# Ledger of designs, part 49: designed miniproteins, single chains, continued (5)

Each design is a single chain, and the fold is of that chain. pLDDT is the mean over its residues in the fold that is shown.

## One batch from the design tools (miniprotein)

Design m17680
Fold by ESMFold2-Fast:
Structure m17680 (fold): chain A 107 residues (1-107)
Amino acid sequence: MIKKVSELKVGEKYAATIEEGLLTQEFLKKHLGAEVGDKLVFTIKEINPENVFIGTDNGKEVIVFTPLADIEFHKIVKKDGTEVPLTEEQRKLLRLYGIAATKIEKV
């Protein structure tokens, strides 16, 4: 489990559990077909400490991507294990608004 930004590497693929924060539960469901607790799979293209943060909220490590983060979003993995590839429109929404996620793991 990744706990610090310094543990992230450019070009590597990660999964993280989607949390409510930057995006509301209603936004996640309506625009991404995602729910809190689903996993987001992504590749980090650039690490900038102003745009990629790992902090603590309620005793959990939370990663936050701002709209300026250079992240490639691939797919949502639902709680039942169903994999849903993100559309180009959904990738643009994630890049525009950012996302908060926990339990970051290399895949």
Scores: mean pLDDT 79

Design m17681
Fold by ESMFold2-Fast:
Structure m17681 (fold): chain A 64 residues (1-64)
Amino acid sequence: MSVDELLDEFSRLMRQLSIKDQREASEKLHDAVKNAKTTEEFKKQLQEIIDEVRERLKRRKLEE
């Protein structure tokens, strides 16, 4: 449930990113999948990626 919700949020945010930023975010997600030893660790890393993407989108909006 919670992992699926985080993945849905990640996918939604990805649609707002440039192709370059989408690749970077996808690489971070791939690393989280490879490195996380538990579901809880994966959720934490995924949340961190989501927060990073949200911060990047906010900064872009301020520059425009």
Scores: mean pLDDT 77

Design m17682
Fold by ESMFold2-Fast:
Structure m17682 (fold): chain A 65 residues (1-65)
Amino acid sequence: HMSQDQVNRRIGTLRQSANYYVQNGTPQQQQMGRQMIGQLDRAQTQDNDSRSVTIRRIQQQIRNI
């Protein structure tokens, strides 16, 4: 259970992290950052539950870096 405000805040935080990886990361992290941005852009058109799933997938990808 995640409110719309929580989802919006998490998306903002993940977009900042993705931009950081694109600008300052290794080649692998830069590719991951670009992939994350694409997923977040798609999340703009999703319902709140689908966006929550997207957030969890991105968080898993960050842990694997």
Scores: mean pLDDT 75

Design m17683
Fold by ESMFold2-Fast:
Structure m17683 (fold): chain A 108 residues (1-108)
Amino acid sequence: MKEEIIKLLKEALELVEETIRRLRAGELSADELLARAAEITALLRKALDLALADPSISEEVIKLLREALALAAELLDRVARDPEDREGILRLLEEARELLEEIIKKLE
């Protein structure tokens, strides 16, 4: 189960990093950005559900996964309400990137 959680988090991290690059390049439409935010949220929800079912996962990791999911939910809401807020969206993506890197490090 831990290996599956790491895989989901690495997929979420790759998607966050690609989204940051393409958003900075002006290569993402509002619809594509919304779809990416939804996919990030779905991956993090799956990772949290698996972590909650695995008693070997620490309470610290569960707390960080909840924080990551809350950031993803805020990202999704921001993109839906104000897709032109590039700076706000990039800030949330950068915060999600740093948090995902920390969670992966703690699991490895």
Scores: mean pLDDT 87

Design m17684
Fold by ESMFold2-Fast:
Structure m17684 (fold): chain A 59 residues (1-59)
Amino acid sequence: SRAEELAARIKEAYIENLKLHGVAGKESRKISAPSAAVSADGKPLGPVVTAEVEVEIEK
């Protein structure tokens, strides 16, 4: 889903950012991303989902 795809991208960016800032040890963070799908006429397509992603960083 779009929520899962967006959450994965946010997770990767967050991990990369933490590595660049020299974060040591194991870190865990929660990241959430909303997702919605609408038709061309503006009507919602199916359910709107929100995904939460836990990020673990090991060195």
Scores: mean pLDDT 55

Design m17685
Fold by ESMFold2-Fast:
Structure m17685 (fold): chain A 70 residues (1-70)
Amino acid sequence: SNLEEFKELIEKTLEEIKKAKTRAEIKEIWDKFFEEFEEIYSKMSEEEQKEALELFDKFNEEATEILESL
């Protein structure tokens, strides 16, 4: 499902962010994430989109913590 693809994208992106050594690398990871997220999101139903936004909020909090530590 589109929602499962999005969950996989979040997990992969968090792992990549944790391995990044510079803000430039993190920006590249972020840019790629948003491009892929937009594609998946456009294929989602309204119910999937609502759940995806909740998942994104949690992901954004975790990613922000990592960015602030850099």
Scores: mean pLDDT 82

Design m17686
Fold by ESMFold2-Fast:
Structure m17686 (fold): chain A 98 residues (1-98)
Amino acid sequence: SAELDELQRRTLLELAEALGLSPEAKALLERMFERDPEAALQLMSALEAYFLGEDPDQVLQMFLHIVKRYPELREEFLRLAKLVLPEELYKKLLEKLS
């Protein structure tokens, strides 16, 4: 459903803009959506949870789950996390992936 994919892509980018994501982060999300729409939508849910003030450990578990479920997108997930998350939270994410 090309029409539904276009609507989902638009919604994803509008939410990214509303959350104040950088142009680089939005470009990464769009590339991820082109490769795997489900992965991009799950990542957006984790980012939304972070911006809504969900517990940092729960947010880290969401990111870990996504990286494990979509290992082919690991580098894009980690690059986006580095752009969006505070340095201390990003370092904890890397430690949990070691």
Scores: mean pLDDT 84

Design m17687
Fold by ESMFold2-Fast:
Structure m17687 (fold): chain A 98 residues (1-98)
Amino acid sequence: MTKAYYAKVKLKEGVELKPGDKLTIELIFSDGSTEKFKAVVSEFGFVLSEDQRVFGAVSGDELHLVIFTDSDAEIVKVKVYNEKGELLGEGEAELLKV
C-alpha cells in the first residue's frame, strides 16, 4: 500500500540550494531499513526525484517534501545529501491523512 508523508528538512547553517544541484534523499524507516532517491533542484526551487516518488520545494532554510513509499514501516528520519555525499540537512516525516 502506497503511503504519503510530509517532511520538513532543516538545512544546516550556510547551506544554500541552487538550481541544478543534485541531491540524494535518504529515508530511514522504523524497522532500520533505508531507501535513497536521486533528486534535482529546479530553476523555481522545486525538488523532484527521478522516480517521481519525492516532490518538494525550498522554503527559506527548510526543504518541504512530499514522499511516496510502499514500505509498511514508518519513516522516522529524512536526510538530504549533496552530490559529494555531504549531509545538508535532516528532519522528521509525518504520515499524511489524505
Scores: mean pLDDT 83

Design m17688
Fold by ESMFold2-Fast:
Structure m17688 (fold): chain A 90 residues (1-90)
Amino acid sequence: SARDLVREAMDEVDKIVAEAKKTLSPEQQLQLDIAFGSAMVALAVGIRLADPELAIKALESLAKQLEEMGFTDTAKKIKELRDKLEEKVK
């Protein structure tokens, strides 16, 4: 279902963030949490409305923000997740 697809994407985001935090300083972890927090609001709305397009846009915005902040490897993983979600939806 659309809700299951968005939920699976959120679980994968959590894993990507958790792995990134293992090599980051406490200050970098805080910056990552701030960027992630902004995306989580949009992802939560996507689940509530069962709208995977909102989730796709949230992941795209998160990837761009992370890239601008210098978290390039994490941004690439989020972008790959966004692309996988889009392929599964359409």
Scores: mean pLDDT 81

Design m17689
Fold by ESMFold2-Fast:
Structure m17689 (fold): chain A 79 residues (1-79)
Amino acid sequence: DMSKDLAEAAGVIRRAKEMMPEDPDIARAMALMTLSVLKQAAKNKGDSKTEKIATEALDLVSAGDFDKAEALLEQAAKE
């Protein structure tokens, strides 16, 4: 169960979103690193569902859609 890891990742994405107006490069780097770590942790644990969610969140952040990435991670953490 990676619910805590998903919730913590959502919090980091929220923080990154808040940093975007002041420091967009650091905000993006922080979000992408957090999601890459989450994806790798899920893969190492054999949690295919969380690995898929982390991959989708990475795509959303790369597209600049921090709101959808945060919502996706929060929803996954509740399941």
Scores: mean pLDDT 86

Design m17690
Fold by ESMFold2-Fast:
Structure m17690 (fold): chain A 75 residues (1-75)
Amino acid sequence: SLREAMRLIAEAVHRAPNMNEEELKEWAERLSKETGLPYQKALELLQRIKNAKNGHEVGEVVQEMVDLVRENFRK
């Protein structure tokens, strides 16, 4: 469901700054399966959150992720 997908996104975003490479891959796989994001896009977005310098940059990546996932569930 969209609600479950949004909960998973929130958890992934919260964890991403402290994820190692293996955890990033595992979370990207989970996001891909549960939200319909392509694996490579999910991984890219999580890496961008991990490498963000401030909350504004995190917010921009999160908004892109949320918009893509909402679009997948609208179809």
Scores: mean pLDDT 85

Design m17691
Fold by ESMFold2-Fast:
Structure m17691 (fold): chain A 100 residues (1-100)
Amino acid sequence: LGLTPEEQAAMEAVVSELEKSGLTTQLREAGLLSDTPVNYGQPLQLSLKGEENLALTLVQGVKQGLSPEEAVTAYSPAALKVIGKENAQKLYNIAKEALL
């Protein structure tokens, strides 16, 4: 993906917290985690799990100076309803700390 070590660490930290809090299960049951499709015969296709896509969107939002709610909404407004403002802030702070 061409991620910096800091971006990779931030993504992994957010994914870990999503799993520990049970949010990955809730988001997947709500149909809000979209994996990057892998197509046979397509060059340069990447496979990312839905939780990795959410985590990377949140990391990019932190880098852009978005609020926690704005960063989650950049992935999906419906995801913010499942995650909630308190958890969005927690995930944002985890990403921000990992990015330094």
Scores: mean pLDDT 75

Design m17692
Fold by ESMFold2-Fast:
Structure m17692 (fold): chain A 71 residues (1-71)
Amino acid sequence: MEALMERARAAVEEIIAKDPSLELVGIETLEPEEAVERMLRLAEEGDPRRVLSLSSADGKWVVIAEFAPRP
């Protein structure tokens, strides 16, 4: 789990470095079934391009990071 969070933080930093108009507004660790429901919810509420998902090597956990444009 901790290694997955470190990978997620590195990926978030990379995304922001490539697009500094974005900021991280939320990060959450979920089981795969919950992650699918969360991604569907975010797609209904906004732009799915602002969501990053990363799976653990064993597939037991998914990290979802949500971004929004800076004001």
Scores: mean pLDDT 74

Design m17693
Fold by ESMFold2-Fast:
Structure m17693 (fold): chain A 88 residues (1-88)
Amino acid sequence: HMPPLRLAKEPAPILGEPVEEGDYVLVRVHLAGAFSQEEVDRVIAALKELGAEVIEYKGPGSDIVARVPKDKLEEVARLAGVTRIEAV
C-alpha cells in the first residue's frame, strides 16, 4: 500500500541561505523517501508546474538541483517525497 503522492504536506526544512537570482533561488532538493523513478518523475513534473527549472539530476538516488521561483520555494518544500531543501 503506497499512499498517493500529495502536493500539500508540512514543509520540509530549508537549510542555509539560498542565492537569489532575481525572482529565483538555486537549491538542492533532497528526496530521501522517493527512490522510485515514478516518484522522482512526479516531483520533477511538480517542480516544472511551479515554474522551476531542473538544472541537474543524475538519476535514481541523486538530489535534484533546481532554480525555483522564490515565492514557490515553500510549495516545493511541501511536495510529497521532498525531505530537505539546501542552499547551493
Scores: mean pLDDT 73

Design m17694
Fold by ESMFold2-Fast:
Structure m17694 (fold): chain A 104 residues (1-104)
Amino acid sequence: DAIEKLRRVLELLVELQKKFLAGELTPEQLRAKAREIVALLDEVIAQTTDPAIRAELEATRRDFEALVAAWLAGEVSELQALLHLFAVSSGVFTALRMAERQAA
């Protein structure tokens, strides 16, 4: 179910934020959680027939991959990482809300 997968993505993003704020997020943990998030987003995109929801998810996926790459390269500050992570979470939430409105 696409809705359940999007909720799982939000849970994983919250876990990333909590570990980061606790100073416990290693590069290995970031890569592992990022792979899980991207895999779930890819599955939802593949299942999505609505072009607006698909576009939102594809944009969110690109933004998240760009954030992770910049973070791992040391090219983003802690505040910038948190703000971008919030933006990614907002994109996922927007797609979830759209998907829920289309559900019977």
Scores: mean pLDDT 85

Design m17695
Fold by ESMFold2-Fast:
Structure m17695 (fold): chain A 74 residues (1-74)
Amino acid sequence: AEEYEAEIDKLFDDYAAGKITPEEFKKRVVEILRKAGADEETAELIANTVLKLFEEGRLDQARTAARNAARIFA
C-alpha cells in the first residue's frame, strides 16, 4: 500500500519536472492503480480525473486523489 503511494509521488515529481508526457503519466497512473488492485475501467477513470486536476493546476488535489485510490485498492 505505502509502496504504491511512493510510486505515485515519484511519478508526479517526474511529470512536474517535464520528464514524461501527459499520455505517459496517465498510462503509468493506470498501471500503478491496477497493480494495487483496481480494475482497468476504474483505474482509467481515476487516471483521467487525476490528469485533469493536474492540468487545471490542482496538483495537491490530483496527488491526494491518486494516493487515496492506490491505498483503497491495495
Scores: mean pLDDT 81

Design m17696
Fold by ESMFold2-Fast:
Structure m17696 (fold): chain A 75 residues (1-75)
Amino acid sequence: MEELVYELVKKKEEMKKKLEKMSLEEGKKLIEEWKKEAIELIEKKVKDPEAKKNMIESIEEEKEELIKELEEKAK
């Protein structure tokens, strides 16, 4: 589980670095792709249904926050 969390954090940091140089629309697309990859990874590696649901919900919340931050930067 900790190894999965590390992988998810690393992917998010890599995505955030790319977002710094992208347009609003490109950034939204990248965030959506990151969300899909993160959920697939969770579904593949997490066997406990409750833990899986909680982690996916956290990813969905982070997606919403990232989009809001990106929109606020755009005006």
Scores: mean pLDDT 80

Design m17697
Fold by ESMFold2-Fast:
Structure m17697 (fold): chain A 64 residues (1-64)
Amino acid sequence: SLEELLKKLQEIAERDERARRYLKEHFTPEQIEDLKAFIDKRYKRGEISKEEYERLKAMLDEVK
């Protein structure tokens, strides 16, 4: 699920630039776009902090 992917992404993000390589190797471009949209929705609903939102978006943007 997208929720499981987001949780895994947050855990991996703590491992700095290795997280970007993991995303590029294990996620399709479509999955990355789905994660971006999912993160946007969760931020709009107040379900994630602004800091977490900015960190995740920056990481996903660097995959592309």
Scores: mean pLDDT 72

Design m17698
Fold by ESMFold2-Fast:
Structure m17698 (fold): chain A 85 residues (1-85)
Amino acid sequence: MEEIIDQLKDIKKIAEEKGLNDIVDKIDFLLDVLKTYSNISISDEVKDNIKKLLNDLKSALESGDENKALNLIEEIKKILSESLS
């Protein structure tokens, strides 16, 4: 979980530097969810899937593809909702 939280914090910095306030707010929401459920174990397969999506999100933000970044955030949110239920 800590690795995913750290990766999200790094991605948040990229979004902040680019002035993408809507994306920053959505990342903050994901961070709050992860902190709330920090005591719940997630499978390694789910963690690897989330890490892959976070790498794709970082690439989308670096390339300025805001629509792709928003879609990736929604996909991460869905996976977390399914894994933490």
Scores: mean pLDDT 80

Design m17699
Fold by ESMFold2-Fast:
Structure m17699 (fold): chain A 67 residues (1-67)
Amino acid sequence: AAALYEAGLLAGQEGRLEEAAAHFEAAVKASGGKDAETLRQLAFVYRALGDEERAAEYLALARQAEA
């Protein structure tokens, strides 16, 4: 789980946003959708890709996971 999250961060830092999204999606799946930090990172990646609607959805999921 941590390895997927770290791979997503590295891909994001290198500007490989599509690869970053794939790694974060895999990390969220491994956590059962409750990893607020990974959901927040995924929201950031989608916003950087210009998908504001998906970014907002993942931010809402991250907020719910923190409650």
Scores: mean pLDDT 79

Design m17700
Fold by ESMFold2-Fast:
Structure m17700 (fold): chain A 83 residues (1-83)
Amino acid sequence: MDVELEDEILLALAKMYLELARREEDEEVAKELVERAGELALQIRTREALEEALEAFREESKSPIPAVAEAAERTVERLEEKL
């Protein structure tokens, strides 16, 4: 199994969902997109990709939408536990 390639794909997909969430005006849909990004990021195995995912979710935790910020912060906590 090519863990590095799989982590690159997971990270790219997670970042794509976060980008979609930032453009979404429906707060519930935006929250769901962040949660989907989090589930992808939590499958990452390498430290380098995990640290990059942490940075992306830390930025999203600054969202002015409370539901999005809370979902991102929850993912940050779960990613930090995995490091």
Scores: mean pLDDT 84

Design m17701
Fold by ESMFold2-Fast:
Structure m17701 (fold): chain A 93 residues (1-93)
Amino acid sequence: SAAEEEQLRQQEAEALLSQLALLIFIYGTEEKAIEALVEALKEEGIELSEEEIEELRRFIERNKERIEELIKKFKELVEKHGLTEKMLELMKK
């Protein structure tokens, strides 16, 4: 149904936003998060065009409020479990 297709698109968008928010939280800035994602994709044989990178930047900008909410939740999770920036750096490796 059309409703199921909309729900799938929303779930895919939410998953992407969660991943982007986590990368921004780990790397500290949107620019560094995008650089890390581009490098990771290159290692898998996927090269993003300048146009695709710009579309990703626009997606982040359009969803900035939701990304900020997700980053806040990640900070709360880190505080709740006594995780330090050092533990997050180990997860990055």
Scores: mean pLDDT 76

Design m17702
Fold by ESMFold2-Fast:
Structure m17702 (fold): chain A 79 residues (1-79)
Amino acid sequence: SEKLRLESEAVREASRETGRPVISGGRGDPGLSVNVAAELGADFLAVHPDEKEADKKYEEAKPLAEKYGLKIHKRVLKL
């Protein structure tokens, strides 16, 4: 969408200016989460532990993340 494209450009510019990595939180469909992270220009995709079936979604997102050069992390919220 146009909104997602504009958000992607703004986030990439901020990352370039600050030198900080971009982390995208993955919720919902794994494929959509990876596509959103890639459009956003994220360096990392984090699968949220509160997400139902987080383990399954993490495993499904892995091959797509590898295709887009994204690193995937599974977050533990107990800290």
Scores: mean pLDDT 59

Design m17703
Fold by ESMFold2-Fast:
Structure m17703 (fold): chain A 88 residues (1-88)
Amino acid sequence: MAEVIRRNMILNQVATRRAGEAAGKRELAERAIEALERVAEAALAGDYAAAEAIAEENREVLEEADALIASLSAEQQEAAMAEARALV
């Protein structure tokens, strides 16, 4: 389980950073990555209630980041996945 959480965290961080760079919204991407890191840390510690609370507190930033990721081309999405796999 911890391995799956770490892999998903890395992929989400890479995708968020790339999407922010492509859209010129680097600050938004950095805020979303910080929120994702805090959620992953709480989940890895077994504190799922804290993980859910952090995600809810950062819901707007995470939703905006998800929208940016969804706007990436298939090629940009594959590049993000390749970078994330290299980091694992």
Scores: mean pLDDT 80

Design m17704
Fold by ESMFold2-Fast:
Structure m17704 (fold): chain A 75 residues (1-75)
Amino acid sequence: SDVERLEALAEEYIAELVALAERNPAVDVDKLRAYLEKIKDVLIEQLERGEVSLDEAEELLRRIFEALKAAIEEQ
């Protein structure tokens, strides 16, 4: 299903960002994880309500992932 695909993609992004953040002592890993889980939950809810398409949700997740990855790598 679209929800299962979005959830799997989000979990992969969360795992990658958390692993990256764990190597950076300036990053609060627990707060980052909580933030990413909240984004995942909101996007899944919006997808289930038909407020976003799967393509839109995947693109939003990708952009958020890229922005956060860059921010973590700069610290």
Scores: mean pLDDT 84

Design m17705
Fold by ESMFold2-Fast:
Structure m17705 (fold): chain A 75 residues (1-75)
Amino acid sequence: TITVNPVQVSENDGFKIYSATARDSATGATTVVRFSEEGKHLGTVATTAAGEVQEINPAAKAAAEAAVREALAKA
């Protein structure tokens, strides 16, 4: 089952970056998506439980992106 951690907001050089992490409880894999405060997609990375890069799970990516969109809509 895919769970999304609370969206994290960080600041880099005065710009806010929104990140969401979706975790697949069956595999331990994580998918991290990052967006600018304007809603621009900055990147997506999926890793195994061991920290190795893997193919992005579309459901995990969609869940993380939905969480960021909700956070941006409230900002």
Scores: mean pLDDT 78

Design m17706
Fold by ESMFold2-Fast:
Formats: sequence, structure tokens, C-alpha cells
Structure m17706 (fold): chain A 81 residues (1-81)
Amino acid sequence: DPLAERLKKLEEHREKNRESTRESLLKGLKEIFMKEEGLSEEAAEKAAETFLELLEEGNMSVEERFKIALEEGKKLQEELA
């Protein structure tokens, strides 16, 4: 079925683009947490992942998400010290 094959290919393309977008966002957020907040690479990665998880979970302000993500990053940095 040519239509079914085309729809499958479009869904696979969307998923791949979603992964690429997520990677770009993680990289950008990680750099912000490292440069602006002084987190280590590992702590900044944890903070970036937490920020994206909170963004997916729901109705929270960007400022509140950033504060929670930064707190989780700082906790990891203290554990690694």
C-alpha cells in the first residue's frame, strides 16, 4: 500500500526531527547552565534534562522550570565534589 508506506516514512522523519531538536535544545541549555550558572558539564547536563522533562510535564512557568532544573544540577555537582 503506497499510502501506508508514505505515512510510515513521514512518521519516522518526524521522530528523527524530534530527536535532533531535543539534542539541540539539550546542548543549548547545557551551555547556558555552564556559562551563566557555573555548573560543571555533568551537572549542566542533568539540569538541561530536568528542564526538558518539566517542559513536557505541564503547566509550569519557564522561570520555575529553570529554578528547579538549576537546583537539581547543583545537587549533582555537590555529590560529585
Scores: mean pLDDT 75

Design m17707
Fold by ESMFold2-Fast:
Structure m17707 (fold): chain A 72 residues (1-72)
Amino acid sequence: SPLVVPLGEGPPDEAALAALAAALDSPSVRTRRYAAEMLPYVGGEAALPILRAALARETDPEVREALRLALE
């Protein structure tokens, strides 16, 4: 693990990224929407393939909108 990493900068926090990626598979619409909104801030470019895969399988319109916005 890096000794010092500024918040929201540098390499992604792998633990936070993994937790948010798992949250995209939650049965809760609210949890999936939150994960979609947070992934770009935690994962940067590493979040992009996760967000694209989630958008391909997501059926809820609010979560789909959050995923589209996260990919911009």
Scores: mean pLDDT 76

Design m17708
Fold by ESMFold2-Fast:
Structure m17708 (fold): chain A 65 residues (1-65)
Amino acid sequence: MEEEIEKRIDSIIETLLNAFDLYPDLPLEKLVELARKAAEQLGLTDEQIERLINRLKEAYEKHKA
């Protein structure tokens, strides 16, 4: 269901933000690549992957600021 997909997206974002906290020199481009890999492994659609990446970029900018 759509709710399960949203929870998986949230989990990926949280995991990547935790990785950024641990390795603050990690560039956004590497986090995006990791997000794509994780989403593809979970079978997300291209639209869902795009939504994940956009949310990750916004969260990254807010977290870094």
Scores: mean pLDDT 75

Design m17709
Fold by ESMFold2-Fast:
Structure m17709 (fold): chain A 61 residues (1-61)
Amino acid sequence: MSLEEVKEAMRASLAALGEPTEEEALAIGRALVHAGVPKEVVVEALRELGFEKAAERLEEE
């Protein structure tokens, strides 16, 4: 799965929440990693979408 595909999937999920928090973004990121998406791709997608704290926390896992 490409970085752009992961970003699009995350953007759709986050848009459904209206004003997503860092914790909600982290939960979505963790779900993608559990579904088999490489962690490094999900971390980069979180950073590019502006969820720096969620990206840092996921990178530590």
Scores: mean pLDDT 80

Design m17710
Fold by ESMFold2-Fast:
Structure m17710 (fold): chain A 79 residues (1-79)
Amino acid sequence: MEEILKEAQSKLSEKAAELLRKGAEALRRLVEQNASPEHIQLVADIAKQEIRELVEDEKDAELAIEALDRITEEALREV
């Protein structure tokens, strides 16, 4: 998770990086709480929607969503 975040943040706009960080932190907390896979997926979907709505550049949004999807896959393997 942390390495994916660092790699992505260096390539993303400040806003996209902030939203990605928020999503990753929320997913980390859910893993710590032994949340269901369904709950993890729901929170990930909400975070992706926020990125799509708030990030103006389409490629920037796509890169942030790709990184978040990879973080979500790691979270789902831990629960």
Scores: mean pLDDT 81

Design m17711
Fold by ESMFold2-Fast:
Structure m17711 (fold): chain A 62 residues (1-62)
Amino acid sequence: SAGDIIREALALAEQGRFEEAIALLKSSSDPRVLAAAERVEAARDEFEKLGVLLRAEHELSP
């Protein structure tokens, strides 16, 4: 699910693996996940990237 992909990407990002997190998001066909990937890439620093993923996880969680 979209939420599962975001949670996996967040786990990678928490380990400093932002490139792997972005690649995982881009492998999705879900437009909500692809939008999150664009926001993570547009973010200027790792703190902002993590904030984008945390918000996406909250929005896509049941």
Scores: mean pLDDT 83

Design m17712
Fold by ESMFold2-Fast:
Structure m17712 (fold): chain A 71 residues (1-71)
Amino acid sequence: SLARAREALERALAAIEAGDLETAERHMVLAYLLSSPEAQAAIAEAGRALGAGDLERAKAYLERAIEILSR
């Protein structure tokens, strides 16, 4: 469900802001599996940014994925 994907992305954003990167990664994986291809591309970029320690870029890509799923 795209609604469940969006909820998972919102939880991933909250987890990043709380510094809980393990929880963020778990929610991002769930969102990726439930998302459209366009949103999956944004989530994959967020994952790469998270792996690089670039939390601001990771959040920006997750916000982009939420925007895509809110159309």
Scores: mean pLDDT 87

Design m17713
Fold by ESMFold2-Fast:
Structure m17713 (fold): chain A 69 residues (1-69)
Amino acid sequence: MEDDINEGLGLISRGVLLVSAKVFEEQGKLAQAEVYRQGAAEIDKLIAQGKYDQIPAVMQQTDRQVAEL
């Protein structure tokens, strides 16, 4: 039950990064969009491994990488 909630929150976090990628792509910011897609792929790996506690760090790193572009 608790793991199901953590998986759901992980899927929401992944969805947020994918929506951000689409928004940046629509603005012609392809490099930023690619970084968000890579972040979403890393979240998928963490979900598969049950490492939900590491998802916030991936989100923070992705936002930092985009801010540096």
Scores: mean pLDDT 83

Design m17714
Fold by ESMFold2-Fast:
Structure m17714 (fold): chain A 59 residues (1-59)
Amino acid sequence: MRVYSLREAAEMLNISVSTLRRLIGLFRPELVGRSTISLEDLLRISGVEEEQLGVKPVP
């Protein structure tokens, strides 16, 4: 399984490392202490970008 650094993973999702660490803490707290994340976990976490998917713009 391919593994990415937190910085690289955050750039892939176009978010900050701090935001990525927050999402990891919510879904995979065991990974917060690690400097890397697997593609599988990254994809699972990216599914919670409801801010982009569920945000309804002000008309």
Scores: mean pLDDT 66

Design m17715
Fold by ESMFold2-Fast:
Structure m17715 (fold): chain A 80 residues (1-80)
Amino acid sequence: AEEEARLALGQEILESLPQDVVNTLRQALKAKGQPESRLPLVVVEMAEKDPKASIPYFEYLDVPQETIEQVLEAARERLN
């Protein structure tokens, strides 16, 4: 299904990120009361819909700009 493909893509992007970046995203979701299981979905939504439109969501999670840029770069490589 499309949802399964999205989760797989999100997981691939997460696996390509440095562990420190992944940990930053995990802690940001936890701090906002969101489950860690949303990480692949958050990352793939950034990749698939509009990378620029996803930036406000990461700002809402209080994620550093450097971390956002690393996620966008990894997503770009997976979508090429």
Scores: mean pLDDT 70

